# Designed miniproteins, single chains, continued (4), part 45

Each design is a single chain, and the fold is of that chain. pLDDT is the mean over its residues in the fold that is shown.

## One batch from the design tools (miniprotein)

Design m13547
Fold by ESMFold2-Fast:
Structure m13547 (fold): chain A 87 residues (1-87)
Amino acid sequence: MDKQRAAQYAVMAAGAIAAKMEDKGYGYTLYVAARDYRLLGNTDKALELAASLARKAGYEEVARQLEEGGKDWKVAEEAAKKLAEEV
């Protein structure tokens, strides 16, 4: 359950990043991939792709927090909330 919540918030963060990136095509592609992996139950890959998108957009700290989200879903949730406020 916790890992599914982490992946949900990571995908939400990826969506927020993709919407605000200058390279929207790249952002949208990674967001869709992260979303689809989460829906297929591959939460590790969803977190990895969301973190990759955050890193590409310059949010290195958020990327690290999303990568750790598979172990602590609260870290991923707080990272997603902060990103939504800053982006």
Scores: mean pLDDT 72

Design m13548
Fold by ESMFold2-Fast:
Structure m13548 (fold): chain A 73 residues (1-73)
Amino acid sequence: ALSWPSDVMEKAYTAVVLYKQGALTKEQAIAILKQLSTEASPDEKAVLNQAIDYLENDEVDLAISVLQKAAEQ
């Protein structure tokens, strides 16, 4: 069984990595992060919103960095 926040952060990280690899569109990755934010804790929502902002500005490596840091707790 997966627990909070690792499951949300792992899914978010996977979506952004798949976008970087060309397996997802930017719009698909952002949609996944927005969906995850509806189920996330307040701390997770802050990280997800920051990652969304980075993706919208084409700063993919910064989006990966903030999600990876949140997953590594």
Scores: mean pLDDT 79

Design m13549
Fold by ESMFold2-Fast:
Structure m13549 (fold): chain A 74 residues (1-74)
Amino acid sequence: SMEELELAKQRLEELIEFVKTNSSLSDENLQTLLAQADAARAYYESTVKDPAILAELQKLIDELKAVLEERLKA
């Protein structure tokens, strides 16, 4: 539903902020989150019918992945 998609966006935004601000995340935790982000991207591509909402979710997932990859380099 639209409400579930808005909640998914909110949770992704909160997770991005959490990863950015939490310096105690282990490399194992970051790698697990990266794998989960890839799985979530594939799931949304297969289930979300509205291309505008799909694009918003994909953008947030791509931002999350970028933050996780940057943290793994540090």
Scores: mean pLDDT 84

Design m13550
Fold by ESMFold2-Fast:
Structure m13550 (fold): chain A 60 residues (1-60)
Amino acid sequence: MEETLERVERIARKTFEAMHKSKEEQEKIINELQKELENATDPVVKRAIERAIKLIKEKL
């Protein structure tokens, strides 16, 4: 399994990439992040995912 820092960095990169994608792709990424949030147990990772979802939704 990925370490907390590596997971947070991956989520941040995915968020940045999503901002440059189409609305349909952004919705797919939000759905993927919501599934990751349900499986996440680390509070730091959960917060990173929640922030990512919020940022992508603001771009829709």
Scores: mean pLDDT 77

Design m13551
Fold by ESMFold2-Fast:
Structure m13551 (fold): chain A 59 residues (1-59)
Amino acid sequence: EGKERLRERVKELLEKNPIPTTDEVFALVREAMAEGMSFDEAMKVVNEVILEKKKELIK
């Protein structure tokens, strides 16, 4: 499913750049949209992964 691929891509981006640029995030969102995901759905997945990563760092 495209959502899993987007989640993995966002995780890889955060590992490389802990503070990704809007352009980098938008590039991943655009790829997800090309695979049939809406902008709102793609942004929701991106925000969920960023929030999950922040929670993991509070160990």
Scores: mean pLDDT 76

Design m13552
Fold by ESMFold2-Fast:
Structure m13552 (fold): chain A 84 residues (1-84)
Amino acid sequence: VDIELLSDEELEEARAAAEELAAAGRLAEAALVYALLAGQLAARGRTEEAEEARARALELARRAGPEAEARTREALAQAEAANA
């Protein structure tokens, strides 16, 4: 499985979009964007930032509900498997 790496600009745009989604109460969508960011940051060796994005994704998903939490955990696990 090949992961398409985002540019630094695309990573910043995605982070901004995720925070806008969170501010709008679209927590499940914001969590999935942060899960994507965590995978991209990990693939680039930016481990500390990846862990921060992962923590934010799980926080937002927990606030959205159990289904969102399960989907977000699955997305994070798939990203980790692809980077191994």
Scores: mean pLDDT 79

Design m13553
Fold by ESMFold2-Fast:
Structure m13553 (fold): chain A 89 residues (1-89)
Amino acid sequence: SSAAAFYAKMAEAYEKKEAASASGSSSQGISIDLSISAEGVFTYVKVTAEVDGKRVVLGEATDLKTDEEIEAFVAEGQKKAEALLAELE
């Protein structure tokens, strides 16, 4: 299903982030939390960034209906996180 394909991409993103964070020192990072029910139905997504030692919520949703909406929400949240990290001097 399209949902399964999306979650597979999310698993790859988590692996890439984990590899990157493991190679770095104590640095600011981006976290994506995705929750699905036992039936594989989307229930929750949250995109956060660690800025100045604090976690900042950049996006949170509980009512997304399609894989495209979930992917767009996550992508937008990541862009916001990257923009905030890029503004730090």
Scores: mean pLDDT 58

Design m13554
Fold by ESMFold2-Fast:
Structure m13554 (fold): chain A 72 residues (1-72)
Amino acid sequence: HMNVIKAAETMIKAKVPAHALVGLLIKDGGFKLDAAQRAQAIAVAERVLADESLSPREKAELIVGELARLSA
């Protein structure tokens, strides 16, 4: 079983764009999001990925946290 945060961190370091990152995390992470929730998650991921003050791990935690929040 992949640790979802570790998988996200690896993809962030590999410069995977926000839409692909969110799509892969939803598919492989077991998150249940509708189209509107997915669009919100992508918008959050775009802002988080653009923030150069955040480490790849902090970016991963914020993006995965938003997916978990929206899927609950």
Scores: mean pLDDT 84

Design m13555
Fold by ESMFold2-Fast:
Structure m13555 (fold): chain A 74 residues (1-74)
Amino acid sequence: PEVAQKALETLRKLREQGVSDGAAILEALRLLPPEVQKEITKKASEFIKETGGDVEAASRKTLEYLEKLLEERV
């Protein structure tokens, strides 16, 4: 629970500071256990396929998914 809250706060703070979606995701993932990192990586791959290789759109969807996942766990 503490780890999820800290990761969510980090993600929100980085986005507020204008850090790119991809960089914010990587910083938040560093705070999370390996199983969550794998889940987010799998979702990122799914979003890349869904968007036809649009990395920017896939990164945004991945960030939205991560934020929602963290909110569910705090």
Scores: mean pLDDT 78

Design m13556
Fold by ESMFold2-Fast:
Structure m13556 (fold): chain A 94 residues (1-94)
Amino acid sequence: SAEERIMTTLAAFAKWEIRELEREGIISREEAEEMIARIDAALQASTSVDEFVAALEAIFAEAKERLPHAAEALDRMRAGLLTLAADLRAQQAA
């Protein structure tokens, strides 16, 4: 479905950005793998784009509490994903 495609695209971008944070030394490999596992679990559990976006925001909010040194990078990633979600939904509506 179109919603499944949007969710899969958002998950792919979120995982790519998390791996970039690991590559830059902002987060550890273990922290990156934990966040990726949570994203994959959320993707499997979510039935809509809105539900998945809410789950992503919760994952990033929890990550910021545990990783305050990464808060700025996580906030930028969250903002970018929300923008991407809006753009993909607009494309679906057109």
Scores: mean pLDDT 86

Design m13557
Fold by ESMFold2-Fast:
Structure m13557 (fold): chain A 93 residues (1-93)
Amino acid sequence: SSALERFLREADRSWRAMGEALHARDGEAVVEALERLKRAAEELGDEELVEVLEEAIARVREAAAAGDWEAVGEELLRLTGVLQERIAELLAE
C-alpha cells in the first residue's frame, strides 16, 4: 500500500515534470523525472516496469543528444500508455 501510494505520487509528479521538460527541450530534466519514477517502481517491486523505464531512459538520452525532440515525445507517449495500463491494474487489485 505505502509503496503503491509513493509510486502513484511519483507518477503524477513525473508526468508533469516530463511535459514541462519536453516543452523546454531539457533532456536532463526528462531523464531525472524518469529516474525518480524508476526508483519508485523498484520500491514497488515491479521488475518489468523497471526494465521498461530503463529502456525509456536510454532512448530519451539518445534522442535528446541527437536533438530529436519528436523521438523524445514519441517515447514519452509510448511510456504514458504503459504507465496508465499498469496503474489501472494496480488499482483494480
Scores: mean pLDDT 85

Design m13558
Fold by ESMFold2-Fast:
Structure m13558 (fold): chain A 63 residues (1-63)
Amino acid sequence: MSSERQRLLEQGQEEVDRAAERVREAEAEGRRLSPREGTFLEADGGVELIHAVSLRLARQRES
């Protein structure tokens, strides 16, 4: 019954996907995540974001 909870989950998922895309782009260019992107993730409270992005990247690389 927490409609707000669903919205937050959806928002979080979108942010995770965004972050993953940014990291992927940096890797595609032959460089690591830019400090700017890293700071953005951290500023956004990004402990969960960083964790989720790392999991996605690791899983994609494994497969």
Scores: mean pLDDT 57

Design m13559
Fold by ESMFold2-Fast:
Structure m13559 (fold): chain A 80 residues (1-80)
Amino acid sequence: KLEELTKKAVEAVLKGNKKEAMKLIKELMEEASPYLPDSVLASTFSAAGIVVSAAASGLIPKEEAAKHIEELGKEIIEKA
């Protein structure tokens, strides 16, 4: 279900829904937690939070933020 959560998080970012995006990213980290070290999950969640916040503040386009979230999700799936 990591792929489904990643897709939903990307969609939430594209819609500008920061709260929903962060909720879905947290759920992705929780689903990945049996497979990956806590340090990797924490650093990925932090990186995702920075990207989502940057898009919400208009510092980067939503499309670029969505691409970064998709890449982070793929990295989690590949390592799990």
Scores: mean pLDDT 80

Design m13560
Fold by ESMFold2-Fast:
Order: sequence, then structure tokens, then C-alpha cells
Structure m13560 (fold): chain A 105 residues (1-105)
Amino acid sequence: ELSDEERQRLATELGRALQEAVDRVRKAMEKTVGKKFDEGSKLSGEGLKLIVYSVVEGSEEDAKRGAELLDKGSKLLDEALREGGPVIREAGRALGERLRRLLEE
């Protein structure tokens, strides 16, 4: 049976492993999903503005460019949503392995 001191040490080590997993998810989301989501949103917004301008001003060039930016933006948003799930799953697997090693020592 674990002593109070051993329980406190184990709790500290488990807390550290959890914090490392949270930091990994945060960094991966910022690096992959966050950047793609921000870029996709910006491109989609710019594309929509050009489409609105094309309707008001009758510019076929603005309509075409707006459609191209909206297509590129939507693809980045779809990719960001698709990548979020695997990042969370990978972080969970890494945490599980680290906890297993801590409990075996």
C-alpha cells in the first residue's frame, strides 16, 4: 500500500504528465489547426468581399478571384477540422505511454 508521501509524489508526477499532454495539444493546435483555421477564415472573408463587390460594380474579374479565394479558404477550414481529431488522439496516446512508464517505476 502507498504511504501519504508516495501518494503525493505520484500525484505530482501524474499532474506533470497531464500538463505536458495539455501543452502538446495546445502547441499542435496552434501549429496546425489554429493557423489553418485563421488563414482559411481570412481567405474566405476576402473572397466573399470580392464577390459582393463584383455584384455591385459588375466586375467579372472580382467574381472569379473571389470564388477562387473562397474555394481555397473552405479547403483550409475543412483540413483544419480534419486535423484536430488526430492531434487530440495522438496526445492521448503519448500521455497513456508516459503514465504507464511512471506507474511501472
Scores: mean pLDDT 69

Design m13561
Fold by ESMFold2-Fast:
Structure m13561 (fold): chain A 85 residues (1-85)
Amino acid sequence: TQDQIIFQIGQIIVDAMQQAATSTDRAQQMAIIADGYRQAIDIARNSPSMDQSTIDRLETMYRLITDAGLSPQDAFNQIAARVAA
């Protein structure tokens, strides 16, 4: 179901963040987290029940992390600020 897929995506991201936390190299931390988001996007895109807004949100997080070099927390805060406005 869509809820199970969303839970799976959440677990992949949490696992990536936990793995990144074990590294002392910032570039390596960001690469691990970016890979986690990439995996989440692939799962979401391959899931017929996934809505486009969820895919767009994951892709926005990935771009903020990879292109802008933001930490996941800073990327999340930017998205949250847009929603709150």
Scores: mean pLDDT 76

Design m13562
Fold by ESMFold2-Fast:
Structure m13562 (fold): chain A 63 residues (1-63)
Amino acid sequence: SAAQAAALALLEKRVEALGAKLGEALGAPYTVEIEVEGDKVKVTITAGDLVVEEEVDLAELAK
């Protein structure tokens, strides 16, 4: 749906911003990986030795 697409775009923007802040705080490069499986999105942020993994439901995010 358009709402889910908008929610994904907002999530991607927020996750990139978080990755950048973590990379700056740790003095290390960061990477962001986003895997979409239907209404589920797995997000992985890596910055130095820190790895953050979260799963979000796009249908819940778009409400």
Scores: mean pLDDT 80

Design m13563
Fold by ESMFold2-Fast:
Structure m13563 (fold): chain A 65 residues (1-65)
Amino acid sequence: GAAERAREGAERARRAAEERAPPEVALKMSQIGQDGAVLAAAKGHDEEAAEAARASRLAYEQAMR
């Protein structure tokens, strides 16, 4: 479901940031996290959406280093 997709996206994005993934990988994981956040929010899964958005931001910051 949307909540599970958001949790998976958050985990992948957070991992990319923590492991200092290469910019291309970090950007891709940020996009996956952002997509999960948008879908979860649309379905009313606000906590999962917020967590996925935060993780996506961390991966994006890693990509821009």
Scores: mean pLDDT 87

Design m13564
Fold by ESMFold2-Fast:
Structure m13564 (fold): chain A 64 residues (1-64)
Amino acid sequence: GGAEAAREGARRAEEAGARGSGAGAWQMHYTLDEGDRGGARAAAQAGNAGADAETSGKAMELGS
């Protein structure tokens, strides 16, 4: 359903964030996401908004 699609988007957002921010921070968020569904949803909302903009910007800058 939509919730699962949103979670899959969050996984991709976390990968994009790790490439931008750092593996250490990503690992900490990954552990929290795996342990707590509530925390996972909060992270998904933040990650999707931030990573979506960053991924688009990175793709355009890298291509140029």
Scores: mean pLDDT 52

Design m13565
Fold by ESMFold2-Fast:
Structure m13565 (fold): chain A 61 residues (1-61)
Amino acid sequence: DIDALIDALLAAGLITPEQAASLREKVAQYRADDTPENKRRLERIKALLEQLLADHAARQA
C-alpha cells in the first residue's frame, strides 16, 4: 500500500511533511484516472518507495 509506505518514510524521517503531502497528491491524481499508464506509474512509485526504505534500513545497520 503506497499510503503505508509514505507514512513509513515520514515516520523514519526520510521525507518531510511537505514531500509526503506532494506524494499523496500525485498518487491521488493517478488513482483518479484509472488507466493502464497510471497503474504503471503507481507501481513504479511503490517500488521506488520500497527501495528507499530498504536502502535506509541497510545504512542504519
Scores: mean pLDDT 82

Design m13566
Fold by ESMFold2-Fast:
Structure m13566 (fold): chain A 81 residues (1-81)
Amino acid sequence: MKEREEEAKRLMERGLAGDEEALRRAAELLAELELEEAEKMGISKEELLKLVDEGLAAAPTLPAEQAAFYTAAAEALRRLL
């Protein structure tokens, strides 16, 4: 778990520096980690999808760079559900 979180952090740092592919991979990896954590906590896929949709709806209220990342992460998680 910590190793994948550290990898996601490194990819996000590269993405924020202008590596669009790294930003996408960081979002996908974080989505996988969120899904695993939700399953561990007993959160259903339906409940998680609702939370993802709510988060995606709130993304436009965030700073542009953060909104882009959260949108990518939410869509990646939605594809896994």
Scores: mean pLDDT 73

Design m13567
Fold by ESMFold2-Fast:
Structure m13567 (fold): chain A 83 residues (1-83)
Amino acid sequence: SSMEKKVKQILSDLNWEAFRMNLDGLDKIVADAIKNLTAEGLKKLAKALRDQAEKWAEFNPEIAAEYERAAKELEKAAKKLEE
């Protein structure tokens, strides 16, 4: 679906592999959100990305900004699913 492609593009822009997010369980939240594209699932993923942004803000504000941008885009996608 077009929404599935959009979500995958948003996540791809995060350079997922380079950030090595496997240890945070974020990969499971991502997989669930993609498998079950629901507004609540996308909001849960956005929240997880915002939590990552807060952690990165202490070490690299530029990376934190990338997570914040992705979270906002996922929140917009979630609102479109609720319409």
Scores: mean pLDDT 71

Design m13568
Fold by ESMFold2-Fast:
Structure m13568 (fold): chain A 70 residues (1-70)
Amino acid sequence: SLLDEVLESYLSTLAPNGKFISKSTYIEELLSLGFSKEDAEAVVNQLAPNGKYISKEDAKNYILKYGESS
């Protein structure tokens, strides 16, 4: 789908190795979208509670699950 293609392209720009997005990079993106630091950190900790990186697959699945009306 177009959404899948857009998400893959977007997430690939955030993941220099093509697989993982650093929490710092994702926090910066959320801050640019108007999130507070606390909210941005809460989101990234939700996506990667035991790690320092968010996988592209987990980020994509979160967006698809969170946007259940989309």
Scores: mean pLDDT 72

Design m13569
Fold by ESMFold2-Fast:
Structure m13569 (fold): chain A 73 residues (1-73)
Amino acid sequence: KLTEEEKEKLKKAFEKALKIAQEEAPNNPLAQLIIKLYELGDQYLEALENKKYEEAEKLKKEIIEIQKQIDEL
């Protein structure tokens, strides 16, 4: 389970990453992955708040996969 502090930190990290992505072309691979990461992060936090733990676990795995793709760039 993600704590409120962890959720806030993740939210701020995604906001910063999204701002960087918005300053680049949307067709840029890194920018596309950052935007997708932000969308998945918001869905993950929403799922946790609504106690949809199975959905949150699936979203967490997708987030990890996107983070891995970003690291490979």
Scores: mean pLDDT 76

Design m13570
Fold by ESMFold2-Fast:
Structure m13570 (fold): chain A 90 residues (1-90)
Amino acid sequence: MQVQAVVTTTVTVNGVTLTQTAVSAPQEAAVGDVVTVTATITNTGSDPMTVTVTLTVREGDRVLATSAPVTATVAAGESKTLTVSATVQA
């Protein structure tokens, strides 16, 4: 089975939520496919920050997959690349 999916990546920094949406239309995701998203976070502040990244795959109002949250601490002046993945389910 193949479905048209919208991929949303949510990044939370110091309690502030930033949402990035990648529209997979006209691209379709098949059931059993693994969707992978990378987020690069740079901390330009003077204090460490905790970042949580979550991936959600949706078809309209239906949630097809949600990743486990990936949490990392980014030190002052540091950049980190976080990778999250979710498997599309029926």
Scores: mean pLDDT 64

Design m13571
Fold by ESMFold2-Fast:
Structure m13571 (fold): chain A 71 residues (1-71)
Amino acid sequence: KEEIQKLIEELEKLAKEEKELRKSLEELQKVVNRLGEILGAEAALLASEFVNAVIDGDEERAKELKEKLLE
């Protein structure tokens, strides 16, 4: 019974973390869309590539994409 209780607590924690990640993804999409509104549709694609480069740890690619967005 104690082991089951611990597993339920782990599931609750992971479910709460997933909810926060979903909110973070929505905020990321808002920023990408806003960059597209300000700088044009191509900037939204560059911003998406920048996010992926950051996630992948590709520092060189992320720097190039950031410079393109900032000019």
Scores: mean pLDDT 77

Design m13572
Fold by ESMFold2-Fast:
Structure m13572 (fold): chain A 66 residues (1-66)
Amino acid sequence: MTPEQAKAAFNKYDKDGDGTLTKEEAIAALQSLGFSKEQAQAAVDKFEVNGKLTSGQFGGAAASLN
């Protein structure tokens, strides 16, 4: 997976363009990149803050799985 693919997935699930994903949206975005639900949940749990991920936090979660 490339950083560009992670950014595309983030932008797809960031419906409001507010620069954050909910935990559920981030898990779905990581699954769209080919990760399992268990991998996505573990990565999101490490990087989320108050149930949300910024683009940087999502990128970190995706990078931790790559």
Scores: mean pLDDT 80

Design m13573
Fold by ESMFold2-Fast:
Structure m13573 (fold): chain A 88 residues (1-88)
Amino acid sequence: SRLARIEELNRQLQELGAQYSELVAQAEATTDPAERQALIAQLRQIQAQIDALLDEIVALTEDPALAERLRQLKAGLNAKVDATIAKL
């Protein structure tokens, strides 16, 4: 059902968000440039996964106004991720 799919997508987004926060904290704490670059690569992988999940939610949405708001949310999240990585 659509409800079960939405619940699964929400669960995955919450898990990825938690992993993202932990990796940012690790990247900010490390003094090793090689470790920092590996953590940034992992942050980019999580970003790509979040983007894919949001794209699926947009594809499932039949309300054009809600779909546009979700696209704006995705763009805003990507801008925040890029700004966070730029400060590392």
Scores: mean pLDDT 86

Design m13574
Fold by ESMFold2-Fast:
Structure m13574 (fold): chain A 89 residues (1-89)
Amino acid sequence: SDIISQTRNSINHVDRSIQTGGSHIDDAGDHIGQVSNLVSSQSTDSQIRSHVSQAQYHLVQARQNSGDVGQQHLRQARDHLNQVYQQLS
């Protein structure tokens, strides 16, 4: 339940970053980091770990890019977090 709650919070912060043009990217990164720590400590499925790693990668790319490129990376991060959420639910 803690992993599910943190994953949902990560999705919410990424969605807010999409809506605000990146104002909440650092908050999204912190929450994705918490999800990464939880999945690592609990020996979670390798597909879940892969999706978390891909979400982190795309968030880093979003932080380094602006406009449409940054927005596409935020959407990719959200899609990977949605996969984590669906597999944990």
Scores: mean pLDDT 82

Design m13575
Fold by ESMFold2-Fast:
Parts: structure tokens; C-alpha cells; sequence
Structure m13575 (fold): chain A 65 residues (1-65)
């Protein structure tokens, strides 16, 4: 969860490189239900699609318990 929150903060600040680093660190420790959402967030962040990356990272955080 800390890396997901840090990724969302970085995406909100427009720092895609930092966001991708945090998302990649979040993926292996995320619940199985959240992993597809983290993967989508990484995909959009790497494509430079910040708003879509934020949306999917937010969905990942919502299902991470």
C-alpha cells in the first residue's frame, strides 16, 4: 500500500518516472485482486497517459485491503 500511495502522489505531481518506480515496487506485494489494476497503471504511465494511470492506480488502492 505505501508504494501505491507514493505512486498516486507522483502521478498527481506529473512525475511519471517516480510513479512507475513505485508502481513496479507495489506490484509484487499487492493482493492478487489489485495486481491487474497495478499492471494497467504501469502500462498507462509508461505510455505517458497520466490521467488513465491515476484512474487505474486508484482502482488498485481501492481493492487492496
Amino acid sequence: VPHLQAAIAALSAGDLDTAIEHLERALPVAPKEAQPYVEKAIEYARAGKRDQALLWAGKALAVAS
Scores: mean pLDDT 84

Design m13576
Fold by ESMFold2-Fast:
Structure m13576 (fold): chain A 70 residues (1-70)
Amino acid sequence: MTDEETIERLKKALEEKYGAVVEDEALRRVLEDARILKEQGRYDISDPVLNADLETLEKILRERVAQVRA
């Protein structure tokens, strides 16, 4: 499965669940960051994210938003 397919699936799922269009670039950045963190041995959640796990992606996005606010 390609990143493009994963992004498309997650974008649709987020739009349907939350009723708002999620920016494609924002989703790409989150997936890219998760992949980098996995390679660094910091965060191994990127596998579920890349497998289009909506709940896991939401968790990651919430953490990123909290860090920006803090």
Scores: mean pLDDT 55

Design m13577
Fold by ESMFold2-Fast:
Structure m13577 (fold): chain A 68 residues (1-68)
Amino acid sequence: FLAETQQRIAEIRAEIEELRKKIAELESLPPTPENLRQIAILEARILVLESEIYVLEKLAEAKLKEAS
């Protein structure tokens, strides 16, 4: 459980880094309405993934407290 949770968190963190890279690429382009819209969508996706990490970390903490 704990090792699997840490692996899942690592995978989500890698996905967030990839999304940040895409945002940086879009920010290097002219600020067209479409490019700004795409940046906003990617930023929203990162927030969802950060929320998922938060939940997984809290579940791992609860499991550790149960074990001790």
Scores: mean pLDDT 81

Design m13578
Fold by ESMFold2-Fast:
Structure m13578 (fold): chain A 82 residues (1-82)
Amino acid sequence: SAKAKQISLEALRTALDDLQKIANENIDFSKGLADEKAREKIIEILLETLEKLKSETDEEKAKKIAIEALEKIKKIYEESLK
């Protein structure tokens, strides 16, 4: 996605923090997001998830959406650190 390639690292970290607040999770992303391919994939998942959350009015469903997205993001992030 063209939008995923244009998002800054700062904007990515902010979006991850916002998603973690919705999920009531605290995942450490401080080790960096050096792998460009992993970053692009994480950004795409974030953009798709944030669009889903815009239309979701049920807090419990929103939390589940955020948790599922963070689990996918965490897996990609942890694999990128190897």
Scores: mean pLDDT 75

Design m13579
Fold by ESMFold2-Fast:
Structure m13579 (fold): chain A 66 residues (1-66)
Amino acid sequence: SMALLEKLTEEAASFLSSVLPGVHSDEEIREVAREVVESLPEEFRLYAPKREFYQEVVRRGLELLS
């Protein structure tokens, strides 16, 4: 669902912004968040607990922003 992907992208962008100290633009963070969410297995996007989702988003997002 496009609505689910967009919602997860917004949540991922929020998580990444909270971890990163203002060195990246909001647009860059959102693009990375989108790429991270789309890289996750479909079953993970649908069923993963929020804590596990957050941890995986931060892990993958930091790799892409390094």
Scores: mean pLDDT 81

Design m13580
Fold by ESMFold2-Fast:
Structure m13580 (fold): chain A 62 residues (1-62)
Amino acid sequence: MDELIARVRELSEQLQKAIAQGDKESAIKLAQETARVGGLDEQGTQDLIKQTQKKADEAIKK
């Protein structure tokens, strides 16, 4: 249980870093892995991916 929480935290940190760097490809992969490890439904997974794509695009424009 604690190991799963730690992994989700690490993936979330990596995801935020990829978004900030405008690395859309890495951000999407990290979002998919975070959703999988976190046990999100397909709807939740798609939502997270969409949100990640939008944030990465915004970071690139800055």
Scores: mean pLDDT 78

Design m13581
Fold by ESMFold2-Fast:
Structure m13581 (fold): chain A 63 residues (1-63)
Amino acid sequence: NPLEAELARLKAEIAELKAELARLRAELKKNDTQELILKLIAASLQLMGLEFELKLLEKKLKE
């Protein structure tokens, strides 16, 4: 099922982005730079987008 495969892919990408966000937060504690802050914001927005896609796919799988 293509939708189930896409769901698994999105869950994996979300987990990877959460790990990246944790690393960026750790770096910010050592060196508070504008570049790191912008990277954190960008990664956070990407995570929100992927979680929204996940919810839409879960809704389609329930239909």
Scores: mean pLDDT 82

Design m13582
Fold by ESMFold2-Fast:
Structure m13582 (fold): chain A 77 residues (1-77)
Amino acid sequence: EKARVKVTVNDPELAKLAKEHAEEIKAGIETVWGASDVEIEATEDKVEITFTLPKEKAEALVAAKSPDPRVTVELVE
């Protein structure tokens, strides 16, 4: 089964990089993780990346937990 994942990065420097490299980030997520329906929404202070993965991969990403407190990974049911 499939699940939707949301990754939020609360950092203005990373948000700027995400705006400049949005297409490359989308391609990377699709190629490296096998994701579909990749959406990137960047503001001045954060970037929000939403994509669909097989449920097992989505759960593994959430369980891995980012060591960076600026990065949040959530399952969207």
Scores: mean pLDDT 76

Design m13583
Fold by ESMFold2-Fast:
Structure m13583 (fold): chain A 67 residues (1-67)
Amino acid sequence: MSEEKQAKFKEGLAKLIGEDDVEKVAENMEKLLLELGFSKEAAEEIKKKILKLDKETIIENFRSAIE
Protein backbone atom coordinates (compact mmCIF):
# COMPACT_ATOMS: atom_id res chain seq x y z
CA MET A 1 0.00 0.00 0.00
CA SER A 2 1.08 3.61 -0.56
CA GLU A 3 1.72 5.74 2.56
CA GLU A 4 -1.43 7.73 1.69
CA LYS A 5 -3.59 4.57 1.64
CA GLN A 6 -1.92 3.34 4.85
CA ALA A 7 -2.77 6.64 6.59
CA LYS A 8 -6.39 6.36 5.37
CA PHE A 9 -6.52 2.78 6.70
CA LYS A 10 -5.21 3.80 10.14
CA GLU A 11 -7.70 6.70 10.32
CA GLY A 12 -10.53 4.32 9.40
CA LEU A 13 -9.45 1.81 12.07
CA ALA A 14 -9.36 4.58 14.72
CA LYS A 15 -13.00 5.44 13.91
CA LEU A 16 -14.01 1.76 14.09
CA ILE A 17 -12.55 1.43 17.62
CA GLY A 18 -15.39 3.76 18.78
CA GLU A 19 -18.13 1.56 17.25
CA ASP A 20 -20.15 -0.62 19.68
CA ASP A 21 -21.75 -2.95 17.09
CA VAL A 22 -19.49 -5.74 15.78
CA GLU A 23 -21.64 -6.13 12.64
CA LYS A 24 -21.23 -2.40 11.87
CA VAL A 25 -17.47 -2.70 12.47
CA ALA A 26 -17.33 -5.59 9.97
CA GLU A 27 -19.46 -3.70 7.39
CA ASN A 28 -17.44 -0.48 7.72
CA MET A 29 -14.16 -2.42 7.49
CA GLU A 30 -15.37 -4.00 4.22
CA LYS A 31 -16.22 -0.51 2.88
CA LEU A 32 -12.84 0.87 4.00
CA LEU A 33 -10.94 -1.98 2.30
CA LEU A 34 -12.89 -1.45 -0.95
CA GLU A 35 -12.04 2.28 -0.83
CA LEU A 36 -8.35 1.32 -0.43
CA GLY A 37 -8.49 -0.81 -3.60
CA PHE A 38 -8.82 -4.31 -2.12
CA SER A 39 -10.91 -6.81 -4.08
CA LYS A 40 -14.50 -7.52 -3.03
CA GLU A 41 -13.46 -11.11 -2.24
CA ALA A 42 -10.60 -10.00 0.06
CA ALA A 43 -12.86 -7.46 1.82
CA GLU A 44 -15.56 -10.13 2.37
CA GLU A 45 -12.97 -12.57 3.82
CA ILE A 46 -11.77 -9.97 6.34
CA LYS A 47 -15.40 -9.14 7.21
CA LYS A 48 -16.03 -12.84 7.95
CA LYS A 49 -12.95 -12.97 10.19
CA ILE A 50 -14.07 -9.88 12.15
CA LEU A 51 -17.54 -11.40 12.72
CA LYS A 52 -15.86 -14.41 14.42
CA LEU A 53 -14.01 -12.19 16.94
CA ASP A 54 -15.33 -10.63 20.14
CA LYS A 55 -15.40 -6.82 20.41
CA GLU A 56 -12.42 -6.62 22.82
CA THR A 57 -10.19 -8.67 20.47
CA ILE A 58 -11.24 -6.51 17.49
CA ILE A 59 -10.36 -3.28 19.36
CA GLU A 60 -6.96 -4.64 20.47
CA ASN A 61 -6.11 -5.76 16.91
CA PHE A 62 -7.09 -2.35 15.50
CA ARG A 63 -5.01 -0.51 18.12
CA SER A 64 -2.00 -2.71 17.29
CA ALA A 65 -2.43 -1.95 13.56
CA ILE A 66 -2.60 1.83 14.21
CA GLU A 67 0.46 1.90 16.47
Scores: mean pLDDT 76

